# Designed miniproteins, single chains, continued (5): the designs that were tried, part 91

Each design is a single chain, and the fold is of that chain. pLDDT is the mean over its residues in the fold that is shown.

## One batch from the design tools (miniprotein)

Design m19149
Fold by ESMFold2-Fast:
Structure m19149 (fold): chain A 66 residues (1-66)
Amino acid sequence: SAEEAKEAILKAVEKAKGLTVEEVRVTSGTVLALLRGENGKRYAIAVTKEDIKFAEESVKAAEEDL
């Protein structure tokens, strides 16, 4: 569900070092998260409501870019 995808993003960011959630938006089929890194960069993560693994991987990629 979209709520599960949102929760996965929030939990992945909480586990990640140097990332903060600025905004999370839910559309009809997509969850969009806007993150701020400690390096001052912004990261936009857009995932489908069914793709929890991709949500987690996208947060990890943002963390690795720090």
Scores: mean pLDDT 78

Design m19150
Fold by ESMFold2-Fast:
Structure m19150 (fold): chain A 87 residues (1-87)
Amino acid sequence: MEAERQRLLEEGMAALLEGGRLARMDENDPVSRLEELSVETLERAAELFERAAELLESLGDPKYDAAVAEARRVAELARRLAEEKRR
């Protein structure tokens, strides 16, 4: 169980970092340049943030609630922008 929780944390953090990299986000501007990304990049970023939120939420630790909420919010924004660009 402890090894599984550690794996979930590591995978969740890795997904969060990769999603932020693809979205060109930095810690001072968490929505930077999202609107300028391609549909494929936005969809991949959304998938990574959704995965990060699910993995961190599965830990059941309230200290990650803010990170989970933010990851879900960024994923929703990326999904919306990708949908608009498909038209």
Scores: mean pLDDT 74

Design m19151
Fold by ESMFold2-Fast:
Structure m19151 (fold): chain A 90 residues (1-90)
Amino acid sequence: SAEEEWLAKLREDVLAVLNSDEINTLDEETQEALKKLLKGIELYEEGRYEEALEKFKEALELAKKSKPVNPALIAASEKGIEIVKKKLEE
């Protein structure tokens, strides 16, 4: 699905940042938000949707606390929440 393709791309993008020198330029809240996004995607792929939802919510709260705020990280976290909620309603 388009949602699964988007999550796969997000996983690649998050892993690229976490495995690069770019991680050292980010604040602690941004680093933790990226780790929570990755865990949320992994839980979603395992069919653990309720746990995935909690990780995406945790990522969103961390992204909102980051300095400077990254709007893309907030948007990614919110879209992750939307995708999981849609799956839970199926």
Scores: mean pLDDT 86

Design m19152
Fold by ESMFold2-Fast:
Structure m19152 (fold): chain A 63 residues (1-63)
Amino acid sequence: MSRRETGELLRAQPDQTSASSLAARLVLEGRVSPGDAFEALVNDVGVDESVARGVVKAVLAAR
């Protein structure tokens, strides 16, 4: 999935919690890189940077 497609898909979610949950799932499924997920949450959805970092960190800790 491209960075642009990721941003569009996350923006389509009804709230920031839904967008964050979807971003985590896409990273876990290997469809999106952690970096692209973080950038989409912060720049396209408007999630706070510390919250977006927490989401990405939690996904990476699931290894």
Scores: mean pLDDT 81

Design m19153
Fold by ESMFold2-Fast:
Structure m19153 (fold): chain A 71 residues (1-71)
Amino acid sequence: MSVEEQARRQMEELVEEFRKRLVGASPEEKQKLLGEAQVRLSEIAATLPDVQVAARLVGEALNRMQDAVDA
């Protein structure tokens, strides 16, 4: 498995975990969860040698979590 494929899978699992936690959370809890998710996504992205690939994957993950925040 490539480093990119591993990072993408880890980010997808992280998004799924946080989407479940975001549903039904208070506005204060949602802000804390988004901050925690951004830190964890940045840690995964740091394992990627290609900065553009890292930025794309982080953006995709944040967009999927934003859908859960807006729900």
Scores: mean pLDDT 79

Design m19154
Fold by ESMFold2-Fast:
Structure m19154 (fold): chain A 104 residues (1-104)
Amino acid sequence: SISPSLKQYNNFLTNATSFTNSSSYVGENVDENDKPLFEKLLTQLQERVNSLSDPLEPLNENNQKLLEELLNKDDYRLLQFAVSGNLSDQELAYFNQLYKQKLS
């Protein structure tokens, strides 16, 4: 089943009339004013991931797919959502893996 948190975030994105910026903050598309905030969010993500217990149960395929789709829609807003504590431990670990792949 789809995570309640991810479903709520997806519904927000789908129905948001004020969603004017679907941008990737990876690489040259990052505005200079946004770079320090983006770096701070990445640091917060890493701190949260480092606090997770190991091993974790694998995230189910439906939630993996939804997380990938959400990342492709707006990686910056999803990063903000992730670091605010809205994701489960399994979702946060998988999100970190996806984000590292995108930065590589």
Scores: mean pLDDT 68

Design m19155
Fold by ESMFold2-Fast:
Structure m19155 (fold): chain A 64 residues (1-64)
Amino acid sequence: MEEAKELVKKYVEAEKKIRDPSMTPEERAQARAERDKYLGELQKLVEEGKITPEELAKIMDEIS
């Protein structure tokens, strides 16, 4: 749970950077890579049974 919450926070932060109009194309590309990395790690936690899809959705809803 704690690991998933940290990854969701980093994922949301990366998404905010992608949506920020003050970001350069290079900064947005880096943020996109970070988003994809954290999303992949979250999917891995679900696949390994460490968190359910329902728990992940709840964490994302609470943090975003």
Scores: mean pLDDT 80

Design m19156
Fold by ESMFold2-Fast:
Structure m19156 (fold): chain A 98 residues (1-98)
Amino acid sequence: SHMAALQAQLAALQAEYKAWAAEVNAEKEKNGELSEEQKREMIRKSLRFLLAGLPPLAALQGRREEAARAARELAEKARELGDLELAEEAEALAEEFE
């Protein structure tokens, strides 16, 4: 099923994100509070995981508008971070999902 394949892709991305987040939490417990540079890199990686999940999310029945909204929110966060390339990629996806 196409829907099952999309759900599997999203589940795989969620598993990768959780594994990465667990590594970050372990590093924080080991080395104390993250620096501002480490926090920014953590946000950037989180936004990249979200970006990767947007196309399969948009392909799910009834989720296209949700994916477009998530893409716009991701673009705003990327701009706040100063990652203009990520912001442009996210805005292009939002337009594609409309």
Scores: mean pLDDT 79

Design m19157
Fold by ESMFold2-Fast:
Structure m19157 (fold): chain A 72 residues (1-72)
Amino acid sequence: RATVDRLRAASPEEREALLQKARETMKQFKEDAAPYLDAGDGAKVAELGRKYAPNLVYFGAESLLDAERAAA
């Protein structure tokens, strides 16, 4: 996966910056999506998810790397 490969190739500082950005983006997405989740507006939640998706892929890549580490 290109995102996982980027994290593996990145310096420790670059990796931390990418993952920190992904975590900040996830927090912002949850805050922005909360009123629409409460209203049951799945379409608006999906729209917000697409808006934040470019940064959230690093969060997914971190989870995959953590799963690989746990399996070892």
Scores: mean pLDDT 68

Design m19158
Fold by ESMFold2-Fast:
Structure m19158 (fold): chain A 55 residues (1-55)
Amino acid sequence: SMAAAIAQAVEGMIKRGEEHLKKAVEKGIITEDEGERALKLNKEAAAALEKSLLA
């Protein structure tokens, strides 16, 4: 279904963002606290997008 496809796409975006942030922390580009804050904002943005597309 369209709803399931959108949910899968949003989940994929969250997972990719999380992996990129983890690698940035491992490389010392950002701090662990900065990575956690960015991940929280990314998840909030993804949730807002999903809500908008499925509303």
Scores: mean pLDDT 77

Design m19159
Fold by ESMFold2-Fast:
Parts: sequence; C-alpha cells; structure tokens
Structure m19159 (fold): chain A 71 residues (1-71)
Amino acid sequence: SLRDQLLQISDQVFEFKKSLFSKSGIELTRDDFLDRNKVDFALEKLTDQQRQQLQEFQAQASQQVLQLQTS
C-alpha cells in the first residue's frame, strides 16, 4: 500500500539520520526526532560531508515520496 511504502521511506531516512548522528557521538530516540531543538543541535555536530550525505539522501527520499503521491 501507499502507506507502507511511505513508512518504509520514513524508516530509511530515520535509520540514516540515526547512523550519521551516532558517528558524531549523538544518540537520538524516535521521540527525540520529533523535538526540533534536539534535531537542530544534532545537525550542527555533523561534518560538512555528513550534512551533504544527509541532504542527498533526503532529496532522494523526497523524490520517491513525490513519485508515489503523483503516480
């Protein structure tokens, strides 16, 4: 279903962010990802390379979401 595909994309983005933050010494729970201040703080600790990787991953995920919603 569309819902299952959207949840899969959401989970992939979550796991990717969690992995990047973990490499920077930050451990966030799923609830922490709902807190904008905690997410912003974690993003500030990422390297330029890690921020670029996250941006590219999010762009790809956003394109997949758009294709699912417009198909």
Scores: mean pLDDT 79

Design m19160
Fold by ESMFold2-Fast:
Structure m19160 (fold): chain A 61 residues (1-61)
Amino acid sequence: LTEEQLAELRKRAEEIDKKAVRRLLAGASPAEARAYFDAELERAAREVGIDLSAEELAKLL
């Protein structure tokens, strides 16, 4: 795991968080918004070359 991969993932996580918050404001439950965030974060991590779960990624961010 490189600092460059983590920096890119942090930027993507910020955008995903904004989308999750918009879902909450549109009437999604906190659990639904969390599930959306976790799924999107895992997908973004795989695109950056990181094969970790959302729980593991949360410890790094």
Scores: mean pLDDT 81

Design m19161
Fold by ESMFold2-Fast:
Structure m19161 (fold): chain A 66 residues (1-66)
Amino acid sequence: GPLEEAVRKALESGEPLVLTVDESIADFYATMAKLTLEREGGVNIKVEISKDEAGLTKITVTAEKG
């Protein structure tokens, strides 16, 4: 699905993946992104939930290929 494709591209490029989600599902999406990265062989995985200047909830995910 879209999450798996985004995670694969992030691992291939080494760039941060940023997702904009509803606050109510942010923890769920952050957990799913981390688990997907681990399944795809990601290491040094970092997942952060934040809000931008407009109050939108962002999930920032970084990982390296292990």
Scores: mean pLDDT 78

Design m19162
Fold by ESMFold2-Fast:
Structure m19162 (fold): chain A 96 residues (1-96)
Amino acid sequence: MGGMEDLVTMLQNIASKNPSYQPLLDRVKQLYDDYKNGKVSPQQAIDQLNDISKELLKIASQEKDEKLLKEITFTQFQMIGVSSELFLKEKQKKKS
């Protein structure tokens, strides 16, 4: 427990340096709240994170700041980690 909260913090740091990433931060915060409140399934949360990841990479394709690109790369690894945890939770529910 902390992967999604860490992801929000990482995106806050990125958005503070480039406002073009602010909509992705807002989407992750909304997804976290929806998931925590049971409004979305783990699979739906994975699908939303994959869409956010694609948009992050699309914006990052125009990024020239090498330090910010490194932070975006770590944020992508964090998104993969969160998706993996959600996938395990989805499998656990289907076994019952």
Scores: mean pLDDT 80

Design m19163
Fold by ESMFold2-Fast:
Structure m19163 (fold): chain A 111 residues (1-111)
Amino acid sequence: SAAARAAAARADEATAIVLRWRRDPEAFLAGSSLAQLRRARGLLQDQIAALQAQIAALQQQLDALRTQDPNDPNVQRRILALEITISLYQAEIAELQEVLARLDEAIAARE
């Protein structure tokens, strides 16, 4: 759908912003206009919301698996995979929140 393509494009742009930030946050801030910083803030906020929604869905799957036989190695592997994925998404959210805090400081300094 057009909405799915737009969401994927926004996620790709958010990823590109994080990669540019990781490479050189000082150059990113110095090379970005106020409008670009505000756009980056919005994209990272959208990405955090998307990851939080994905964590909620994965947590529901995890809770369902935990009602199954705890001695089944297939259940154990699926639980571990979901726990790892949730932890990775939580780590990504934490990084995005740190970038957002620095973007908010830079935006405030230019307003």
Scores: mean pLDDT 89

Design m19164
Fold by ESMFold2-Fast:
Structure m19164 (fold): chain A 81 residues (1-81)
Amino acid sequence: VAESIDPEQLAKDVEEAARIAGASPETVQRAAELARKDPLKGVMLLIGIAITIHHLKDIKDPEKRKAEVDRTVERLIEAAE
């Protein structure tokens, strides 16, 4: 059969990545729920969050970094919907 993605594991991976990135609890929950309902969109979110973490790690202000992460993750959720 075609490669199958475990939606529950993917949702946990997305939740962890968003949390590590510093997204708000509401954004973390929305990302995890999207990944659970649509695994392909979940993979897109996971990749987008990983890229966001890598690029925004150079922002020295933790609050500014969290705001940019939250905004970027929200944008990714909207694009995936």
Scores: mean pLDDT 74

Design m19165
Fold by ESMFold2-Fast:
Structure m19165 (fold): chain A 81 residues (1-81)
Amino acid sequence: MEEKLKEIEEHAQRGVEAVERDNPEKAPQVKELADKAIEAFKEGNYEEAIKYLSQAGKVAKDSAEAVAHFARALNIAKEAL
């Protein structure tokens, strides 16, 4: 579980950074969703983590790099189910 959390944190952070470069106006919203996803995963609430990662990817849709990172984080979170 610790390895999955670290990978989710890494991909979520890189996703936020990509949005900050590509669409900075959406970055605060994407960061809030990413932070909520990480917190939910730490609490063992994997379904909520998946929900927030999916929402982050949708908000980040104009950044291909961010979408890819949130998709990877989402897949890792699904493996915890």
Scores: mean pLDDT 88

Design m19166
Fold by ESMFold2-Fast:
Structure m19166 (fold): chain A 52 residues (1-52)
Amino acid sequence: MYPYDSVVQANEKRVRDAFESGEVKSADEAIKKYVSGYPSRSTVEKIFNEVN
């Protein structure tokens, strides 16, 4: 895996885990809480839709 991709994947996993655990209820809440370093709003919304 490329070094840059590992950071992106770690941030995506953090967002996914938060949705699955019920810690956050919306993509907007996830963006506010985990905004530093993770992908665009559209990627967060895709993860949210996959979990729900």
Scores: mean pLDDT 69

Design m19167
Fold by ESMFold2-Fast:
Formats: structure tokens, C-alpha cells, sequence
Structure m19167 (fold): chain A 77 residues (1-77)
């Protein structure tokens, strides 16, 4: 149940990221994260981790997806 809950939450976060990226682009995403107090280094790591998580999800590599999303969420505080 805990793993299923994490899968639902991280999938929803991934889908929200995709929707935002489609609407405002990478530069708009970076501006929003910077406004939330993230450093440029943290933003670069976050963007890379979520992109990697998307690739893992597309490959049905769900444990790798969860790990990448957990790392990304730690950068958000």
C-alpha cells in the first residue's frame, strides 16, 4: 500500500510537470522554481531527475522511477 501510494503521488507529480512544461516551457519552469527559492544548481538537478524518472516510467522501471522522484522531491524541500 505504501509503494502504491508513492506510485500514485509521483505519477501525479510527473504528469503535473509534463503539463506545466508543455504550457510554459523549460525557461518558464526554471523561473517558477527560482521564485520558490531553488538555486540554479538545484533546478538543474531537479529537471534532470524528473526527465530521468519519465524515461524510467516509459520503460516500466517503476522502482527506478520512485527512486528518481524521491531524489527530485528532496531538492524541493
Amino acid sequence: SSRDRMMRIYRDIMNAFRAMRATVGDDGMRAAMRAQGMSDAQIDQYMALVRQAMDYYAQNRYDDFIRAMQQAMRLMG
Scores: mean pLDDT 87

Design m19168
Fold by ESMFold2-Fast:
Structure m19168 (fold): chain A 76 residues (1-76)
Amino acid sequence: MEETPVSRFVEALFRQDLAAAREALAAISDAEIANDTLLLTFYQSLSPLAQQRFRALIREIGGPRAERLLARLDAL
């Protein structure tokens, strides 16, 4: 996986590293949150239980960027 803010965010969530996840999310642009396919593809590849855990971690990070991302995942 390329070392981008999105890939670092996904890796941090997988490891449940909230500090790293917050840092990576802050580095992701608004356009990337709206249009990134890597995050959606990764999310859709997860089991239902893993999807619930992934969403819970994003909610725990909090803030407008996390809220926007959750809304995008809810639209799938």
Scores: mean pLDDT 75

Design m19169
Fold by ESMFold2-Fast:
Structure m19169 (fold): chain A 87 residues (1-87)
Amino acid sequence: MIAANTAQAAADLAARAWAANRGPAAVFIGATAPDFVGAIVARRREDAEAVVAQARAGKGVASGTATVQGEIPAGVTELAEREVPGA
């Protein structure tokens, strides 16, 4: 599970995960701190949903449920809309 207690922490977590794996992730963040639970950054929403499904299956991160919700930060939106090299 990818989890954070602020929108900024969630975006930072997702950006690090994407940089480390050179792969897709998407950021969806709860609108009101501190109730954010997860972040994934991806080029496409469908790719992000696939990553969430894999995380829920206990693959790649932590056991438990990956939750994605809320606002996408402007910087991450730009990143998600760009062509991801090697993805």
Scores: mean pLDDT 43

Design m19170
Fold by ESMFold2-Fast:
Structure m19170 (fold): chain A 117 residues (1-117)
Amino acid sequence: LSPSEQQRRLEMQRQLSENLKKQSEKLREKAKELAETDPERAKILELQADGYYETSLGNDYTIQGDLKEAVKKYLEAAKLFEEAARLYEAAGDDIMSSLFLMSSSVNRIAAENLEKK
């Protein structure tokens, strides 16, 4: 990769991390709005927010070169998305359950790629 291509990829990764943090914040606000009227949905949104936040930290640690911390953050994100998927399944929302199982898988693959043998 050329130096300009490496710089562009790093900037894209930083932007992705920032976007995930903003998405997490918006989901936390939505969870707060729903806390009294729909506490089950509020809990699912909090798990989604935590999952996006942990994914962003995994990306941040990857950029910093702290691969061990990045792996831990990606695995925590995967666990949070799996918990959200189970709650969606229990609520009868199979589509959202499947989407968050995919998000979990993406984070597990990211961790595995960094955790080389």
Scores: mean pLDDT 87

Design m19171
Fold by ESMFold2-Fast:
Structure m19171 (fold): chain A 90 residues (1-90)
Amino acid sequence: SKLEEELELLAKQLETALKVLKDESMSDEEKLEVIDNVVDLLREFAKRIPELKEYLLKKAKELEEARKNKDFEKAIEIVEELIKKLKELA
């Protein structure tokens, strides 16, 4: 279905971001930029998947809070939880 395709596409984009966040060779600045990109991605998909709008916007806010604290471990946890949830729904 279109919903399953959107969920799989979002999960794949988040998996790419997760690899960067876990990469020890990446700078803090590069990791913060990736978190900002994930926040924008979740806001875009909230418009495309109205059934998940509230959930995706809540996770975007949690990521913005992790970014402000430079809490990369928390950002990784949030992205991993998102990927798991999206795969369970697909």
Scores: mean pLDDT 89

Design m19172
Fold by ESMFold2-Fast:
Structure m19172 (fold): chain A 55 residues (1-55)
Amino acid sequence: MSPEQAYQLGYDVAKSLKAQGFSEEEALNAVRTAFRHIGQEDAIDAALAGAREAL
């Protein structure tokens, strides 16, 4: 996954979770867990940057 794709995905996930009433900490933890689960550990920093922009 490219850093740009990871950023966008993290942004979209965090924005969705925020709209559902989840906290910033919960949204960031969900993004970390999801990227580890799919084997994209190296993309987590880019995904978290996108998530923080959404929150």
Scores: mean pLDDT 84

Design m19173
Fold by ESMFold2-Fast:
Structure m19173 (fold): chain A 69 residues (1-69)
Amino acid sequence: GPGDEAAAKNGKAGAAAGAAGDSAGWRTGMYEAHKNAPNEEQAKAGLEGALAGQAGDSAKGATYARKAA
């Protein structure tokens, strides 16, 4: 639903910002992903995606962003 799409979009944006070194963008993306996550599993997936993106692992970040949706 719209919340799932918002969580996935914000998680993916946060992961990309983290990979680029944008800590503020990463935190904003993580906050919005968690806020819009329909359950704890998707919130956790969003967090793992953002952390992977911050570490420069774009493929892993993308995988967890999909799980957050």
Scores: mean pLDDT 62

Design m19174
Fold by ESMFold2-Fast:
Structure m19174 (fold): chain A 96 residues (1-96)
Amino acid sequence: MEKYQETIDALVELVKEKLKDEPLKITTRQTDNSISVTIESEKLKVTISYDLKNDGITVRVENKKGEVKIRTFDLKKDTLENVIAGVKELIDEALK
């Protein structure tokens, strides 16, 4: 599996597990330079954006109060495990 696909799939599964009791709308958009997945529920909107040129990943989480948190990772310098842990923290904070 391509590294970007493995990363996106892992993060999408993480969001699905956090929102397992919610009806989800999942939208994927792909260009030559990026892939993004938006997961929408009543509680959260999560957008995962992967920069295919730089192996950069940006995760945006918006809660039902309209509070937005954004975190960016560089997969050339960070591990997938650390990215998953960071995104998990971001979602947990947004759900408080």
Scores: mean pLDDT 82

Design m19175
Fold by ESMFold2-Fast:
Structure m19175 (fold): chain A 107 residues (1-107)
Amino acid sequence: STAAERAARREALRARMREAGVSPSLIELIEATHEGKEAVRLRLDGKEVELPAPRLGSTMEEFAAAMRAAAEKAGDAATVADADVIAAAPDSPEADAAAERLLARLG
């Protein structure tokens, strides 16, 4: 594919995600992962935070660790607590609830 064709497909996907109500920060996170970016900037409770971009095949535990570090630096105790729940038992219903709360705080 050409660079223009890839850009057009990304914009179409971004537009569909926006129409579906996906947060701008979650869209950036998904795109950064697929583009192989080194870092991504997100908004977490209205604050801009930077974390290493997740890699394709990253575990939920690795993502939770990166979010925890960014949240600690930003002083976001609620996100630190949710990241700790995910890290302790990533396949649990408690981790699913914590992930939902964390995603809801991304703006």
Scores: mean pLDDT 74

Design m19176
Fold by ESMFold2-Fast:
Structure m19176 (fold): chain A 58 residues (1-58)
Amino acid sequence: MAAELAAKGAETGNIDYAGLASEVARKGGPEGALRATYAFGQGLSPEVAAKAAEDGGG
């Protein structure tokens, strides 16, 4: 999950994706990472994906 988001950031040059990968790994744990990745797949913004990760909590 986090590695996938980091790869996305590197590929597109989008710092928000790379930063989000770190945040998701740190705060959301595996559940948060899964939700964030799913949100990106649904076309949601990094902002919304990050919120989904935080709501996972643990």
Scores: mean pLDDT 58

Design m19177
Fold by ESMFold2-Fast:
Structure m19177 (fold): chain A 56 residues (1-56)
Amino acid sequence: SAAALAQARALEEQAKRVEDEYKELAKRHPEFQSSYEGAGLIAREEARRQAERILA
């Protein structure tokens, strides 16, 4: 449905913003770079799983 596609897209856009926020934190605190990068990847993976469930 159009609503499901819109929701899936919104989840991807939100995850991208979260990842971008973690990249900015990594620039400010390079000692925690790996932790911030990991958190961004987890957020993207969660969004992907949610989108798959919505579109299934």
Scores: mean pLDDT 81

Design m19178
Fold by ESMFold2-Fast:
Structure m19178 (fold): chain A 55 residues (1-55)
Amino acid sequence: GPAEEELRRIERNALAAADTYGVDRAEVLALLERLRAGEISGDEFERRLLSLMLA
């Protein structure tokens, strides 16, 4: 998975995008937790976040 510093940057950007596009913050936080745990890749995280933003 990405370094902790990069994870913090991804988290800030993802939550800002959620607020902008009206995405459920709880869903974004769940995806971020899976990314932090190494359960999903950065690419998979981006695909899922984009899907939520386009819903």
Scores: mean pLDDT 80

Design m19179
Fold by ESMFold2-Fast:
Structure m19179 (fold): chain A 100 residues (1-100)
Amino acid sequence: MEDESVEEAFELFKKGEEYYKNGDWPKALEYFRKALEILEKVLGKDHPLVKAFRHYVAALIAEKLGDKETAKKHYEEAYKIFVEVLGEDHPLVKEIKKRL
C-alpha cells in the first residue's frame, strides 16, 4: 500500500515534468502539488524524500522566475537527498543531475 502510493506520486511528478517541458506551467504545478500531497500523507512532511521533492519544485519555480542562483541551490539540495535515498542510478537522480 505505501509503496503503491509512493509509485503513484513519482508518476504524477513525471507528468508534471512533461507539462513543464511543454510550457504548460499551470498543469505542471497541479501535478507537482498532487505528488507532494501523496508523499506527505504516506511518509510525513519531514521525510527526506518529501524535502527533496519540495526543493525540486522550488528550483523549478525559481527557474521560471529567472532566479538562476536560487534554482541551482534548490537543485543541489534535492540532488544530494535523492542520491542518498534513491541511489545515483535512479532515473530521477540522473534527470536532476542534467540541471546542475
Scores: mean pLDDT 81

Design m19180
Fold by ESMFold2-Fast:
Structure m19180 (fold): chain A 82 residues (1-82)
Amino acid sequence: MLEELLKELKELEERAKEAYENGDAEKLREVAEKLKELTMKLLGLNSYEETFDYLENSDDPLAKGFLRNIKAIEEAAKNKRP
C-alpha cells in the first residue's frame, strides 16, 4: 500500500540522517540502496535507471521529492566519508 511504502521511506530518511550525523558511510550506502529499491517498487518500475528517468521527467511533486532525497543521500554516502 502507498501509505505503508511512504512510511518506510520516511524511516529510511531518518536512518540516513542518523548515519550522516554519526559519520557512518556504510549505513548511508545501505539506506541509499533501500531508498532506490522502495522508490522503484512504489512507481512499479523494473530498473533503477528507469526510475531515475521517470522521476526527472515527472510533474509529480512526490516524485521530485524522492529524486532530491535519493540524490542527497547517495552523494553523502559517496563524497562525505567520515
Scores: mean pLDDT 70

Design m19181
Fold by ESMFold2-Fast:
Order: sequence, then structure tokens, then C-alpha cells
Structure m19181 (fold): chain A 69 residues (1-69)
Amino acid sequence: GAEEAAALREEARKRALERAKELEEWLLSRFPDAKSTIEETEEEVKLTVEHPEGTIEVTLRIEDFLEAL
């Protein structure tokens, strides 16, 4: 039902956010002076890491995590 679909989507969002935080920690260990931002949208979790020589952007789609549940 709609309640089960909403619960699965929330679990997928939590998994995507957890992955983004793990990637953020790893990237900041490589670029300690970098600035990181995690942005949540309805469909995606985006990690942006800005370091002196460039920007790294990782986009995690919530639907990809939903299919893994």
C-alpha cells in the first residue's frame, strides 16, 4: 500500500544519505582543507567536495537504493 511504499522510500533515503556521509568522510581524509556539502532532493542525495584544485560531485539516486531493498 501507500504506507509501505513511503516506508521503503524513507529507508532508501537513509541508505543514500549514509553512503554520502561515508564518501564525504573518505574524501575529506584525502583533501583535509576541502569544503563539503550534502544536498537532499526528492530524487537524489548530492555530495559536493570543493578543494583548491577542483570540485568533486557525487550524485546518489534514491531509486537505486530503493531497488537494493
Scores: mean pLDDT 81

Design m19182
Fold by ESMFold2-Fast:
Structure m19182 (fold): chain A 97 residues (1-97)
Amino acid sequence: SEEVKKKLERIKEEVEELLEEARKRNDEVTVRLLEHSLELIERALEDPESVKLLLEAAASLHLAADAAERNGDEEGAERLRRISEELYKIAQELAEQ
């Protein structure tokens, strides 16, 4: 789906921004988790109809949000949770097709 691919490209860009912010904070745990999230998002971009990959990416971003929050980045954690919820909604919409 071209619409799903466009949303995933925007999500990738937002996650890349959050990764750079985590690097500036020297938050090595969040950096590693976001690098893994980006790998899953890249795989979802190659197969944008994969409900499984979208759900795995959403779960990975929730883990990254928890790590960011533990490191005192409440704003980054909230942004990551929003992106995770968006990926979950995309997966739900695809599963209904």
Scores: mean pLDDT 88

Design m19183
Fold by ESMFold2-Fast:
Structure m19183 (fold): chain A 94 residues (1-94)
Amino acid sequence: SMEEKIEKAVKEMKKMLEAEKDKPLETQVDALLTMIRLLYEDSKFSKEELTEMLKKLYEDPEYKPIVEATVERLQADGNPEWRELGKLAKEALE
């Protein structure tokens, strides 16, 4: 199901970020951005599904700073497609 697909992806993102936890915030953000871009480019997930994944990560206080920095980096990206994803994610976060 779509919900199960999103939850599994969020779990994998959390595992990846846990492996990077002792690294600077910028490094953790770069890792998350790389994963997001690969998921989109491989047509595994839509921008709407990626937005829901970021929103799910944001619900956990531990990942909130990483998600906020990731969304800021997306909004500032040179590629308009990533800026659009960043805007959608920004609007979805509380």
Scores: mean pLDDT 85

Design m19184
Fold by ESMFold2-Fast:
Structure m19184 (fold): chain A 94 residues (1-94)
Amino acid sequence: EGIEKLERAKEYAERGKEAAEKGDAESAVKYFDKALEEVENTKGLPIEDKVAIGTALYKAKKAAEKGDFESAVKYAEEAIRLIERAIEKLREEA
């Protein structure tokens, strides 16, 4: 369950990044919100990892809302890297 939610969060973050690269603020914000929701609903993830991923996704969302698509892409890439690391940690504990 936890890994599946993080994989969905990663997919949404990647789609948000793609939308931001195209200058689509509405779609970027929507996908970053969906990624945040999946991360918040992930069980067994350490609080520090949830905060780090959530902060990166929130910054990506805020950048997209401002039309700062370059920053939105950078924060989305950070969130994707953090999610990938979290998935690896959960797989090692399984």
Scores: mean pLDDT 87

